# Ledger of designs, part 76: designed miniproteins, single chains, continued (2)

Each design is a single chain, and the fold is of that chain. pLDDT is the mean over its residues in the fold that is shown.

## One batch from the design tools (miniprotein)

Design m6631
Fold by ESMFold2-Fast:
Structure m6631 (fold): chain A 86 residues (1-86)
Amino acid sequence: SPLEEMERIIDFIAELLVQGKDGVTAVIEVYGRLTGEKIDLASLTPEEVKAIVQAVYDTLKRLAGGKITPEDISKMISERISELLG
């Protein structure tokens, strides 16, 4: 289901952050998994990074039925991190 797919994406972001990866690296790894592409983080421009972050956000927003903000996503990730560490 779309909600289960969204949950898997949030879980993967949270797991990467718990492993000590920074937020930008975590989102780029998620994008690579979603697209099946090999992403070289060191070769990305700031504009390309912003486009990748936007694409991941747009995917989560679509899966949530269009009623989700970046702040909602941040909260979901933070709550999942707390559950993983708890």
Scores: mean pLDDT 84

Design m6632
Fold by ESMFold2-Fast:
Structure m6632 (fold): chain A 63 residues (1-63)
Amino acid sequence: SAERRAERQKQIEEKIKTLEDQLKIMNVELAKAQAKGDKERAQFLQKSIENTKEMIKILKEMG
C-alpha cells in the first residue's frame, strides 16, 4: 500500500542519516588512529568506512 511505502521510505531516510552520522564519527576515529600510528585500527576503520559508504549508496538507490 501507499502507506507502507511511505513508512519504508521514512525508515530508509532515517537509516541513511544514521549511517552518515556514523561515517563522520569513523572518519574522525580514522584520523586519530593514523595520528597515533595504529595501523591495525586504521585498516579496520578504512574497511568499515568503505562498507558504510556502499550501504549508503545502495539505500539511496532504493529511494
Scores: mean pLDDT 87

Design m6633
Fold by ESMFold2-Fast:
Structure m6633 (fold): chain A 68 residues (1-68)
Amino acid sequence: MSLEEIAEKIVEAVKKGDLEEAIKLLEEAGLSRTIALVMVDEVKRMVEEGVPEEEILKALLKALKQAL
């Protein structure tokens, strides 16, 4: 699965309230649970603050490229 596809699925899972699915996707990508929890919390915060989806996706993709 590409990093772009992973980022899209994570944002979708967070929007649906399925935080555990988002965490599992990050762990499968090679991140530790601690880092995955931090990233999911950040995405949740951005969604709750009404940040545009395209900006959330770009931020998450950049973070994934830096962490992996």
Scores: mean pLDDT 83

Design m6634
Fold by ESMFold2-Fast:
Structure m6634 (fold): chain A 91 residues (1-91)
Amino acid sequence: EELDLDNSSFPEELKKLLRELVEALKKGDKAAAAEAAAEILKLLAELNIPEENKEIKEEIFKKLDEAAKANLSGEEMVELVRPLMEEAYEK
């Protein structure tokens, strides 16, 4: 099942990278997943996140960086990133 990204206010480029991350994780392609995570971190650094969401943005950065370094399973990366992105969207 895809992340419910179509109901998100995220930029299309971020949605594309999130879909690529999910697909890489489903296939167990850790290298592709790490590459997608790095691109997401870069894109988030360029986004003008509202002050209310700044803390969540920083937490997403840290979690994605930790996941890429810790060699987590694909499913673990998805579960780590999904709730933080949903929280950033809500707040």
Scores: mean pLDDT 60

Design m6635
Fold by ESMFold2-Fast:
Structure m6635 (fold): chain A 97 residues (1-97)
Amino acid sequence: MITEEELEKLSADEAIALGRELFEQGRLEEALRAFEVAIRKDPNNAVAWINKAEVLHAQGRLEEAIAVIEEGIEKHKDNPEVVHTLQNLKEILEEES
């Protein structure tokens, strides 16, 4: 089990890598916590926002996944490439709802 103390010692990139491994293992709540730590340490890292939305969607928390994407778009509004990626993900999730 991953503890809060272990997560807090990680860099944003390390937290993303761990979160992805946990997600692949089906450990969705631990994956969510890892991505939340990554966002807190580096809110400008679009990968953490995308991965958090994917975990929420996998949990069936579609409205929360869309809200995370919208917040990610606002945080990255000056980066057209990131905004385009997040908008595409939002459209896919809205079609599944």
Scores: mean pLDDT 81

Design m6636
Fold by ESMFold2-Fast:
Structure m6636 (fold): chain A 89 residues (1-89)
Amino acid sequence: MAKEYAEKAVKYSDEAGRAALEGNPELAVQYAKKAREYSEQAGKLGNPGDAEAAVTYADAAGIAALRGMPEQAVKNAEKARDYAENAAK
């Protein structure tokens, strides 16, 4: 169900931001990839606009974490979470 995928995207977006703040960029990238994958599935099954935005911001969060930019990773993860949450509606 699109809602279940969107809820998982929210969860993994939050975890990606947290991992970035803890100084673990590899883990942040892994969670960002999961958030991206679940957002993409949510878009295929339901609200594509919000899901596409969630994919974009989840990807940006992972890139920021890998570059050692924890604040930017958190901001992008928060946007990914918010769009994924809207996709769940």
Scores: mean pLDDT 81

Design m6637
Fold by ESMFold2-Fast:
Structure m6637 (fold): chain A 85 residues (1-85)
Amino acid sequence: AMEEVARILREYLESQGRTELAEKFAEAARKGVQELIDLAEKYGEDLDILNVVATELERRGLSEAAKAVGDAANQRIIEEAKKKN
């Protein structure tokens, strides 16, 4: 069930003043892990937010969801490195 992931993402992003992003990530999480990965790739400019979100998911015992978010953030870093090389 991705509803718990949606709540965690919403609460965290709202606490950071990122209300618009909180709504987008909550919606993506409700659709599933793939939609969440796609959104993380698209909004990868705030990698700090994605890393903290992954940590919070891990703390809640949602290791697969945490890995998916972390992998999406890492993929963004790899693409950015390739673009500059």
Scores: mean pLDDT 69

Design m6638
Fold by ESMFold2-Fast:
Structure m6638 (fold): chain A 56 residues (1-56)
Amino acid sequence: SREEVLLSFLELIVNSEEYLLEKLIKQGAVSPAEAAAMQAQIAALREHIEELRKRL
């Protein structure tokens, strides 16, 4: 469905955000606390996307 396509795009976006965060961590651009908070938000977004996908 169209909703499944949109969820796939959202998943690509969150994958890109996760990849960029890993790069920032490696470069020391964020503190461990900031990194943990951002990782938790990314994980929550992934869980939400997966829940929505399962309801389609």
Scores: mean pLDDT 83

Design m6639
Fold by ESMFold2-Fast:
Structure m6639 (fold): chain A 73 residues (1-73)
Amino acid sequence: ASEVVDLLESNNDLGGAGMVRTAAGTNIHDPVERARATAEMARALADSYEHMGRTDLAKQLRRLAEEYDRLAK
């Protein structure tokens, strides 16, 4: 979760970072569920950034989502 939050905060997306923190916190009892929630939120934010033309940030968010999907398996 921290890598996604750090990436968003570094790009001044405090709202997106807050959404990731909230999603990761929802399933705090299970690290696998937390990783899955983080991946889903990162993917949703990546789609939003691609729509805004921020393709480099979208690619980084998708890569992080894939890493968290691997941790959730």
Scores: mean pLDDT 76

Design m6640
Fold by ESMFold2-Fast:
Structure m6640 (fold): chain A 71 residues (1-71)
Amino acid sequence: VEEPSDEQLEERARELVEMAKRLSDEQLDEFIQNLINEGMSEALAEALRKAMRAGDAAGVKEVLRKIAEES
């Protein structure tokens, strides 16, 4: 079982930031709620939502790294 590479996390973070720009606030909240329902911790999901809304790709990458470490 291979953990995602730093490069994969960076690409994923950029994709999530771009996706958030195309979503309404309601759609972003729905997306985050689905992640919680799939087993993501509420605290990490909230941090992800905050970073995505701020357009902070580096912040999103750090949250994704913590999610991988928690799993």
Scores: mean pLDDT 79

Design m6641
Fold by ESMFold2-Fast:
Structure m6641 (fold): chain A 83 residues (1-83)
Amino acid sequence: KTEELIEKIRSDDPEVRLEAVREAGKLPAEDQIRVAKEAIHDPDLEVRLEAARVAGKAPGTEAANIGTAGYLIVVGDEIDREL
């Protein structure tokens, strides 16, 4: 379950990691947060975006903090774009 998804987040294949984050969205909030925490620092931008999205849907302070950090990490990488 959650441990299996965390194992997938450690895969060398970004497609597998992205799939694991998407599956985490179906888990209880606590488990969503655990997977999102692992994926929020992923080298792949799309995986980080999905992790931030999943964290943002979970209730609670920890989820809010992860969602905010994820947004800042994504925006930091995209800071080149300011119009």
Scores: mean pLDDT 66

Design m6642
Fold by ESMFold2-Fast:
Structure m6642 (fold): chain A 66 residues (1-66)
Amino acid sequence: AAEEAIARVRELGEEKGLSEEEIERVVQAVRDMVAAHAGAPEQAARYALREAELRIDELAKEREEK
């Protein structure tokens, strides 16, 4: 569950032109969310992936405004 979400975050971040540091920050947020919700890891991974997608889009938008 978490591994699939992390792989998708890396793929989307690279596609949107994020730096490796920005991608790793988003990946860490996914890991932290899954760890905090050990009782429901699949639900936590789905939620974390959705939040990560929104964060990646926001970071990409900020870069385009520079």
Scores: mean pLDDT 77

Design m6643
Fold by ESMFold2-Fast:
Structure m6643 (fold): chain A 55 residues (1-55)
Amino acid sequence: MESELAAEGRAMLKAGHSLEEVKNRIKEKLIAQGVSEQEMEDEAERLTSLLSLSA
C-alpha cells in the first residue's frame, strides 16, 4: 500500500477536504509518477475507498 498517499489523503480529510478533492490529489501524484490513465483511476478509487472507511 502507498502509505504516504494514504497518510496525505487522511490529512486532507481531517483538514476538511472532500473525498473528491482527495481523489484528485491522488490522481495528480500518480500522473507525476508516470502511471497510465487506467492504472491511475484504479489506484485512486482503491485508495479513496480505503480512506472513506476511516472518514
Scores: mean pLDDT 75

Design m6644
Fold by ESMFold2-Fast:
Structure m6644 (fold): chain A 97 residues (1-97)
Amino acid sequence: MVELDIEEVIEALNKTLPPSLVALYDEASGTVTAYPRVLLSLPPELRKEVLELIHKGAVEKRMAEGYRRAAELARRAGDTATADVFEALARAIERNR
């Protein structure tokens, strides 16, 4: 939703992200999403649910919810660094409301 700030975030993230994390821009919703490798390697059922929450109708509230769920999945997979990044992204979106 907040296109300018989120686009700046994706550029900064892609410059500094660890190899286990990739930030992507969703043109359909005009928002950015960060994916950990572990998320993309998770069981298809859980992965699809998280990706749908992040992308589908990506407005501030849904995008924040998607990032929080992605953080939970990353933490369960033992990737705490990636989980912290997603949690920070969710908080940034919530603050920018």
Scores: mean pLDDT 60

Design m6645
Fold by ESMFold2-Fast:
Structure m6645 (fold): chain A 88 residues (1-88)
Amino acid sequence: SHMMQEMIDKAVAAIVKVTGAPEAEVRKAIDFLLKTKRLNSDRVSLAEELMLGGYFRREGPSAENLAFLAAIDLGYSLAQATRVVDAL
């Protein structure tokens, strides 16, 4: 959907800005994340707890959750993934 594409574009921009990773590799990681359905409830809840202090628990997948999980899947640290979310 148009909203999903906007979320993807925001997540890509934040990861590239914070990490300097090539945009093509970032988009590939996000595509893999979405295709494999690695946005399961346990991973989303963990991302919300670790990056948002649990304040946004019960919200569905967001640009923040997508950016955080993609950064982790790219091999960046928890601290780096948190900085990516802060850049959104």
Scores: mean pLDDT 73

Design m6646
Fold by ESMFold2-Fast:
Structure m6646 (fold): chain A 65 residues (1-65)
Amino acid sequence: MSEDAKIVQAIVDDAIAVAEKSKSKDGIENAIASLKEALAKEKDAEIQAVLEQGIARLEALLKTV
């Protein structure tokens, strides 16, 4: 994994951990929107995969709250 992809993965993991603790539907939806915007602007396939996985995890969490 590239250094940039590792940084993005750490940010995504932190955002998911915060969302899991808060259980805020609005907070989770805002996090998903932010990651989708980042994904739309991203050109690196490895970082795109990290963002897509993060979005999927947040969408799964959203269904539980």
Scores: mean pLDDT 80

Design m6647
Fold by ESMFold2-Fast:
Structure m6647 (fold): chain A 62 residues (1-62)
Amino acid sequence: ALPETMTPQEFAELVRARRAGVPDEELDAMLKRLGLTREQFDELWAKIDAMAAASRAGAAAL
């Protein structure tokens, strides 16, 4: 589940940053702003990636 204080925009920024291959230091800074641990992010990322792949199978724009 997503943290109650996290907005869809912040979530999308995390997804974009991971796809762009930003440094771990930048990702950690974003995670701290959202109150997430690295382990929680890795778990969420696996779910996000699966959902994003499903969305790309449709007419969703990149």
Scores: mean pLDDT 67

Design m6648
Fold by ESMFold2-Fast:
Structure m6648 (fold): chain A 89 residues (1-89)
Amino acid sequence: LEARFEAALARLRELIATLPPEAAARANGLVDQMRAAARAGDLATLERHARELAEVVAEVVPSDSPLFRAIERELAGAVTLAQALLAAR
């Protein structure tokens, strides 16, 4: 689960790298905060940062775009993996 979660965050970072530099920096900061929350066992904080990341992306990418859908999919996958990981502890 840890390896799958890290792989999901890596795929998310690849998609984030295609955003404008300011948005990419903000989104990568939120990915780092999601990793910290997962390590702390704080699912509520992780889910909050995931919502904040989606909001940052929505500011620069149309919600009907393939890029937005790809980011949303990887983000949802990362949250699901974090939920499973923390439930197994």
Scores: mean pLDDT 84

Design m6649
Fold by ESMFold2-Fast:
Structure m6649 (fold): chain A 62 residues (1-62)
Amino acid sequence: SLEEALAPLSPEERETVLAVANALRIIGDKVEEMLRYIKEGDFEKAEKLAEEANKQALETFK
């Protein structure tokens, strides 16, 4: 489990990993929606979601 994987880390490291994991989950959700739009042939909506995901990644990993 995630809790067991985080157990050997310091509290500071654990908070950092959890913050990154949450950001990746949000980005992953947008990627899944993007793939759905691509499958439906809606490339304009897919491109807009890609831009939003890229913006969130930049803000998170600065």
Scores: mean pLDDT 75

Design m6650
Fold by ESMFold2-Fast:
Structure m6650 (fold): chain A 92 residues (1-92)
Amino acid sequence: DVERMKRIVEEVAALLEKAIDEVLEEKRKLGKMTKEDEEAYAEYRKNRDAQLQKMIERAIKNYELKELEELAKRAKEEIPGIVEETLKELRE
C-alpha cells in the first residue's frame, strides 16, 4: 500500500524535524550553535518537499510495507531518547 508507506515516511520526517528543532534551540540558548548548523538546516528547509518526496520514492522501492512499519516504530521509540541524551550532553 503506497499511500500507507507515504504516511509512515511523512510521520517519521515530521518527528525528525521536531527533534532537530529542539536540539538546535538548545544549542542556541547555550551559545553552541555553529554557522554550519544554521546553514545545513536552512538548505534542508529550502528543499524540504523535494527531499521528502525522494525519501518516499526510495522507501517504496527498497522496503516492503511491514519492514517500513517496523523501522518507523523503532525510530519513534528511539528518537525521543536520543534527543533527551543529546540535550543532557549539550547542557554539560
Scores: mean pLDDT 81

Design m6651
Fold by ESMFold2-Fast:
Structure m6651 (fold): chain A 67 residues (1-67)
Amino acid sequence: STETIEIPETGSTVTFDFEKNTITVTGSDGRTLKVTTGVPLSSLSDEEKRKLAEELAEFLLRSGISD
């Protein structure tokens, strides 16, 4: 199963894959970031998932600023 969180401030979407324990962030420019965590994503609260989604979207945005 998957859960998708939209981050309108950055134009990003963050998809949590609970079966593969991966998070995929897609920016408005089509860049993607895929993260695998050492913690089961199914153990995260809704608040923790929202915070993580926002942090990853911000990280993807910032990683492009120096290019």
Scores: mean pLDDT 77

Design m6652
Fold by ESMFold2-Fast:
Structure m6652 (fold): chain A 70 residues (1-70)
Amino acid sequence: SLQEREQELLEQIEAAKEYLLASEDVELLQQALEQVRGLIPQAEKAGFTKAVEALRAFAEELERKLAELA
């Protein structure tokens, strides 16, 4: 179902977040931010409101991490 697909995406976001926010690899974090930003319009089209909110929050955390490493 749509609800199961959104839940799977939310679990993937949380796993990626734990891994990436522990990293100091600027290139990896920049690539991750680009991918997260690319997923937002796809999640919006699917109606995954919770996933959109989680992806936007993740993008903001990646941006803050990158600013701290600069």
Scores: mean pLDDT 86

Design m6653
Fold by ESMFold2-Fast:
Structure m6653 (fold): chain A 74 residues (1-74)
Amino acid sequence: MDDARLTIEGVFEGARDLSARDPSARPRTDELVRRVREAYETGSWDETFRVAVDAALELARLREELQRRQRDSS
């Protein structure tokens, strides 16, 4: 249970950190946070954890993409 909460919090913190570093990433990070919140509102902890894990993986991909675009002078 605590691991699921840490994963969810990690997604929210990662989204805030990413959008703070690059505001142009905000729409995508907001989308990921929204997905986690929607799952959380259903009351299904297992589903919320799965969505949070998927969101964390998407955040990792977005960070990689932003890093590459930053190197491409974007």
Scores: mean pLDDT 73

Design m6654
Fold by ESMFold2-Fast:
Structure m6654 (fold): chain A 76 residues (1-76)
Amino acid sequence: MKEELDREVEQGVIIIGAAVELVFARKLYDKAPEKAKEIMELANKAIDLADSGQLDEARETLNKARKLGDEAEKEV
């Protein structure tokens, strides 16, 4: 009960975060297509990991997407 609810909340937070990164990557695509593709791949992987219940790995993967987004924004 409690563990299932906590898992669903964390899964939802990761999926929303990944969706935000996908939107950012789409905006970045025209200026830095290689970085945009890498961010999209990591965001999609985070969604897949969250959907499979691997929440710790999903969050770590999402953090990698966010770091690449920050680096790409600095370079553009």
Scores: mean pLDDT 79

Design m6655
Fold by ESMFold2-Fast:
Structure m6655 (fold): chain A 74 residues (1-74)
Amino acid sequence: SSEDFERALEVGKEIVELLPPEKAQEAGELIEQLLSTMPASEALRVLEEAKKLVEEGRFEEALELLRQAVDRAR
């Protein structure tokens, strides 16, 4: 839905802002791929989980989650 897409963009932006600069670029590219390749509701679910990992300082686990989600969507 439009609401899910808007929320997914918002969560994605928050993830990028919370990450170190060297990881933020890769995360941004993966988030764009997720939003273009899967339903917004599914992308939102993945992004909410990644945000929790980032908030806990688990940056590499968050990136691995995003990479795996992109691979599954392709």
Scores: mean pLDDT 85

Design m6656
Fold by ESMFold2-Fast:
Structure m6656 (fold): chain A 84 residues (1-84)
Amino acid sequence: SDQQAAEVTVKSILKESGEDNFYLLFSGYLDRYEKDVERALEKGVSYEGLAAFFETVAEYAKKLGWEKLAEKAEKVAAELRSKE
């Protein structure tokens, strides 16, 4: 489902970009998340899809030892879930 699709997408990005570029990419997304989320919603991305995506980002950040990035991603995902 959405979580499985998000996992495939995040794994693909990590494989293509490598760990250092992955960190920079998602750190940037999370620092600007409110504006980037608003733009994604305007383009037709669902709250559920975005929440699943950030939940998966948090999971991978934890596996790589990026606890601060994981905490930010979990907070964003929880906020998006509340807006269903």
Scores: mean pLDDT 74

Design m6657
Fold by ESMFold2-Fast:
Structure m6657 (fold): chain A 117 residues (1-117)
Amino acid sequence: SLEEAESYVKAGEEFEALGTVEGFVNAALAYLKAARIYVSLRRYDLADDAVEKAKNSALKLLKLKKDELSPELYVARTLSIIGHEEDIRVALTNEDTVAANSALDDFEDEVKFIGGL
């Protein structure tokens, strides 16, 4: 439901406010859950906003883990996160729910990998 998606966005904002690795992981995952619901409701503008919030949380997560990564791997992960947002945005612009959900799956996997899940 729309209300369920909005509650995931609010949960993401609360997790993000913690400013921790776990907070940014849970924030990104909550925003991606909201995006999936918005896609199912064909609320593509709201899905795009949720994905942008997920990207910002994932980049903050990556920055907190910078000292655990080589400079080359840090750049590669940054570009990967940006690429996932771009792939989803293209799918949303085309109203392609199958492509959008596939790209959301890939982004969720990236967040879990960076988060150590």
Scores: mean pLDDT 90

Design m6658
Fold by ESMFold2-Fast:
Structure m6658 (fold): chain A 88 residues (1-88)
Amino acid sequence: MVAEEIYELAYRELVAQGVAEEDAEKIAKKVAEAAALVVKEAEKLGLEVTVENFSEVAAEVAKKASPEVIEEIRELVGEAIDLYKAAE
């Protein structure tokens, strides 16, 4: 699943940057949860999602998804950013 691939990529990048494995897992999990919501909304719009086109699909979802879904994605991304800042 695309969200699982994004989790793995985020985790590897965070560990490569020197983030502790436990903190990298927590951050990558929040990133993957946000990615899963993007995938779900993209599927409703008939969009194919890959890791390679994820940024383009996320931009389209941001234009067409309901305000409630956009807020939920924003909260998950915010939590990931807060965890990343706390890990430094």
Scores: mean pLDDT 82

Design m6659
Fold by ESMFold2-Fast:
Structure m6659 (fold): chain A 110 residues (1-110)
Amino acid sequence: SKIDVANQIREQGLAMADEVLRAVEIEHPDDRNTAFNIRGLRLEFDRTSDLAIQALRDGDEVALSATLRQIQRGIQALVDWARQYVPPDLAAAIEQRAQQILALIDQLQS
């Protein structure tokens, strides 16, 4: 179902945020601002995912489009932080996870 796909987007996105946060905390332990920003984005991602699921339940296509665009921006921010602060092999794995999440978003819009 579309609800199952939305839950999968949420689970994978939160896991991605946690992995980027962990890597930043290990590689750049004194960069408290970047870690704080990733934690903030993780909270916003969780909230936006709830709004997307609610939009699906309500059949609100305008709200769904807006929340999915916000999710896409959050995923791109995580990729950008990974490229900047995380070792290349792990950044590549994060980018691959991002592509999987984007494919799920495409399924949700189809």
Scores: mean pLDDT 88

Design m6660
Fold by ESMFold2-Fast:
Structure m6660 (fold): chain A 95 residues (1-95)
Amino acid sequence: MSLEELKEELLELGKKNLSKEEYEVFKKFLKIAEEVIRELKLSEEQAEVLFELLKEQALKKPNEAVIQKVLSDPELQELLKRFTEKMAELAAKEV
Protein backbone atom coordinates (compact mmCIF):
# COMPACT_ATOMS: atom_id res chain seq x y z
CA MET A 1 0.00 0.00 0.00
CA SER A 2 1.36 3.46 -0.85
CA LEU A 3 2.02 6.09 1.83
CA GLU A 4 -0.29 8.51 -0.02
CA GLU A 5 -3.15 5.96 0.18
CA LEU A 6 -2.51 5.42 3.91
CA LYS A 7 -2.44 9.19 4.54
CA GLU A 8 -5.77 9.68 2.72
CA GLU A 9 -7.31 6.77 4.68
CA LEU A 10 -6.05 8.28 7.96
CA LEU A 11 -7.54 11.70 7.13
CA GLU A 12 -10.94 10.12 6.36
CA LEU A 13 -10.86 7.98 9.54
CA GLY A 14 -9.93 11.01 11.63
CA LYS A 15 -12.77 13.05 10.13
CA LYS A 16 -15.28 10.26 10.95
CA ASN A 17 -14.02 9.31 14.44
CA LEU A 18 -12.60 12.53 15.94
CA SER A 19 -14.29 15.74 17.08
CA LYS A 20 -13.72 18.87 14.96
CA GLU A 21 -11.08 20.13 17.42
CA GLU A 22 -9.34 16.71 17.64
CA TYR A 23 -9.37 16.45 13.82
CA GLU A 24 -7.57 19.81 13.43
CA VAL A 25 -4.87 18.64 15.89
CA PHE A 26 -4.66 15.29 14.04
CA LYS A 27 -4.10 17.06 10.68
CA LYS A 28 -1.25 19.10 12.20
CA PHE A 29 0.20 15.90 13.68
CA LEU A 30 0.09 14.17 10.26
CA LYS A 31 1.87 17.14 8.63
CA ILE A 32 4.64 17.01 11.25
CA ALA A 33 4.84 13.20 10.90
CA GLU A 34 5.41 13.55 7.13
CA GLU A 35 8.22 16.07 7.72
CA VAL A 36 9.84 13.76 10.32
CA ILE A 37 9.64 10.74 7.97
CA ARG A 38 11.33 12.83 5.27
CA GLU A 39 14.06 14.24 7.59
CA LEU A 40 14.85 10.86 9.17
CA LYS A 41 14.87 9.24 5.68
CA LEU A 42 12.67 6.39 6.87
CA SER A 43 12.05 3.46 4.54
CA GLU A 44 8.55 2.93 3.11
CA GLU A 45 8.05 -0.03 5.50
CA GLN A 46 9.11 2.02 8.55
CA ALA A 47 6.82 4.90 7.51
CA GLU A 48 3.90 2.46 7.03
CA VAL A 49 4.33 1.17 10.62
CA LEU A 50 4.23 4.75 11.95
CA PHE A 51 1.11 5.50 9.87
CA GLU A 52 -0.58 2.34 11.26
CA LEU A 53 0.07 3.70 14.77
CA LEU A 54 -1.52 7.02 13.70
CA LYS A 55 -4.53 5.08 12.34
CA GLU A 56 -4.91 3.49 15.79
CA GLN A 57 -5.07 6.99 17.32
CA ALA A 58 -7.64 8.16 14.75
CA LEU A 59 -9.86 5.13 15.53
CA LYS A 60 -9.38 5.55 19.31
CA LYS A 61 -8.79 1.77 19.36
CA PRO A 62 -5.49 0.00 20.15
CA ASN A 63 -4.20 -2.28 17.40
CA GLU A 64 -2.62 -5.15 19.33
CA ALA A 65 -0.84 -6.56 16.24
CA VAL A 66 0.93 -3.23 15.55
CA ILE A 67 1.82 -2.82 19.26
CA GLN A 68 3.29 -6.34 19.35
CA LYS A 69 5.31 -5.69 16.17
CA VAL A 70 6.84 -2.54 17.72
CA LEU A 71 7.51 -4.26 21.08
CA SER A 72 9.20 -7.22 19.34
CA ASP A 73 11.48 -4.98 17.21
CA PRO A 74 14.11 -2.89 19.07
CA GLU A 75 14.89 -0.98 15.86
CA LEU A 76 11.26 0.14 15.54
CA GLN A 77 11.21 1.12 19.24
CA GLU A 78 14.30 3.33 18.72
CA LEU A 79 12.76 4.83 15.55
CA LEU A 80 9.50 5.57 17.40
CA LYS A 81 11.47 7.32 20.17
CA ARG A 82 13.45 9.40 17.65
CA PHE A 83 10.26 10.13 15.70
CA THR A 84 8.48 11.40 18.84
CA GLU A 85 11.46 13.57 19.86
CA LYS A 86 11.77 15.04 16.33
CA MET A 87 8.02 15.71 16.14
CA ALA A 88 8.19 17.61 19.46
CA GLU A 89 11.13 19.66 18.11
CA LEU A 90 9.35 20.53 14.84
CA ALA A 91 6.04 21.30 16.60
CA ALA A 92 7.86 23.77 18.89
CA LYS A 93 9.44 25.49 15.85
CA GLU A 94 6.02 25.90 14.11
CA VAL A 95 4.92 28.33 16.88
Scores: mean pLDDT 69

Design m6661
Fold by ESMFold2-Fast:
Structure m6661 (fold): chain A 93 residues (1-93)
Amino acid sequence: SHTVTVEVAGHSKTATVAKGGSATLVITFKAEAGDYTVKVYVDGKLIGFAVLSVAKGGSTTKVLEGDGFKVTITAKLSADGTLTVTATVVDES
């Protein structure tokens, strides 16, 4: 199994992914419209990052692949200013 950490705007979440398995990490915080860099680490190593541009009431999705992992990142900014970043990490080994 691997330890996966997702970081955005100084917020982070960590989960364990079994070999050939998946995990979903969700980070929620108050934010304004703009560009957010989401970084993905596996066992403390940066495997990739995505820049997601969000507007209030909007969402955007990007896919990263690195070190045998596929990460689908969705950032949604609600009309009330709540940003939800969801990262689904799949171990493709």
Scores: mean pLDDT 87

Design m6662
Fold by ESMFold2-Fast:
Structure m6662 (fold): chain A 81 residues (1-81)
Amino acid sequence: AKVKVLSVKVESSNGVKEVRVGVSGSGNNLFVTVTVHGEKGATAKATVTIEGPDGKKIVVELTVIVNADNSDSVATSVVKL
């Protein structure tokens, strides 16, 4: 079974330098990972819309707060397919 990423929307505060969004599958689970690089306390919100194997749309929303200056902070959501 294959999934399709339909859209990725990112909203970021001042102090965010980079946002990376990854989508990976493992077994019957889909992992949405958001990595944010920037200033400590900066915040990014990612909204990812995914089409599942049955054509059903799944919306995943993740908010990441940067934990330390010039470091990567990561949040992961697990979606059961």
Scores: mean pLDDT 82

Design m6663
Fold by ESMFold2-Fast:
Structure m6663 (fold): chain A 81 residues (1-81)
Amino acid sequence: MEAEEANRRALALLAEARAALAAGDRAKAAALLREAVDLMEAHKEALAKLGAEETGLSLEEARALLDEHLAALRAMVAALE
């Protein structure tokens, strides 16, 4: 899977997770967030490069920001379970 495709899929999963959470479906939200995190983790370096190019951040800054984002999403999954 290319970085652009992985990014689009991850964003779609995050949007679906937000909708599930708004509907009160914590289990579905947790499952969708976990799927998004797993996908982003599998493509982490490519996504960091894409983020750097899109935002104008350095690759190091983009990588750190992605690490923080993934940690936050994992914490949300744990809180929902």
Scores: mean pLDDT 83

Design m6664
Fold by ESMFold2-Fast:
Order: C-alpha cells, then structure tokens, then sequence
Structure m6664 (fold): chain A 108 residues (1-108)
C-alpha cells in the first residue's frame, strides 16, 4: 500500500530528474519497496507499466499533489521529445537502465 509520504517523495524525485535514466532510477527505488508493482511489471512492457503506474499514482494523490503530478507529466513529455529525437538509444532503454539500477540500489 502506497503511503502519501512515499508518493510525495517520489514526485519530488521525478520533478528533480534531468533524464529518463533518473526517472527510471527513482521509480525503480520506489517499486522495489512494493512487491505488487513488481509482479505487475512482469506481465507488461515498460511503456504499459509506466503509463499504468502514473495513472494509479495520480488517482492516489491528494488534490495538492495532483498539481505536482501534472508538472511531472509535462516534464515526461519534454524528455520524450528531447531524448527520443536526438539519442542513439531508444527513450525506453534509458528508462530501463535507470529502473534496473534503482531496484538494485534499493535492495542493498
């Protein structure tokens, strides 16, 4: 069960992230603390998992944090345009690398 405090910390990390790698890392650390989210990931692509996760987080967020979540969505769109069009690697490969390293860090 995701606490309001955990959600706030995640949103702050996502707003500070400068790349899809850093977004992946923050989400990886968050998901490593939640076995239900890890099980959902096994049955979905990273893109589908990430979209579902953002939708769930937005629904769980109190009204005050929903405004911050909207800023996260705007940032994600900007990073997708920046990294998807100008990078030798797919946008989702950067997310995946960060996500895997974030999970590894959280288990230590």
Amino acid sequence: MISEEELKELIEKLLKAKSMYEIGYAIGEFVAGNEELLEKLKKKSFEEFFQDLLSELYQLAPEELKEEMEKVFEKLQLLRLEEGGSSDKPFWEKFKKGFEEGIKKAKE
Scores: mean pLDDT 73

Design m6665
Fold by ESMFold2-Fast:
Structure m6665 (fold): chain A 115 residues (1-115)
Amino acid sequence: AAAANAKAEELLRKGLEAAEQGRLDEAIRLLEEALKAAADPTLKARILGLLGAVYAEAGRLDEAVEYLREGVELARDTDPRVAAANLVTLSTVLEQMGRTAEAAAARAEADALAA
């Protein structure tokens, strides 16, 4: 529904503002609310990617990986650009974890989707 997506986009905007100000717990709460409100799979994939990025900034790397992988799968066949963006973020988080082979695989998949 258009109204549900509009609410999700407003919550997403507020979550991004909170993250930019270093209010990571508030950003996570707002983005989780945005994810629940979103009806469009591509919008959900974008929100999942941002949740992954904010969880990573908060040092919650395992949760970041879970959100990013879900975002990749939702966008894979509908918006390759969003899938590629989530894979790039996933690669960065995996590098922070020392999971270098998995990070390289995620980056290679992102490059293939962007081609």
Scores: mean pLDDT 88

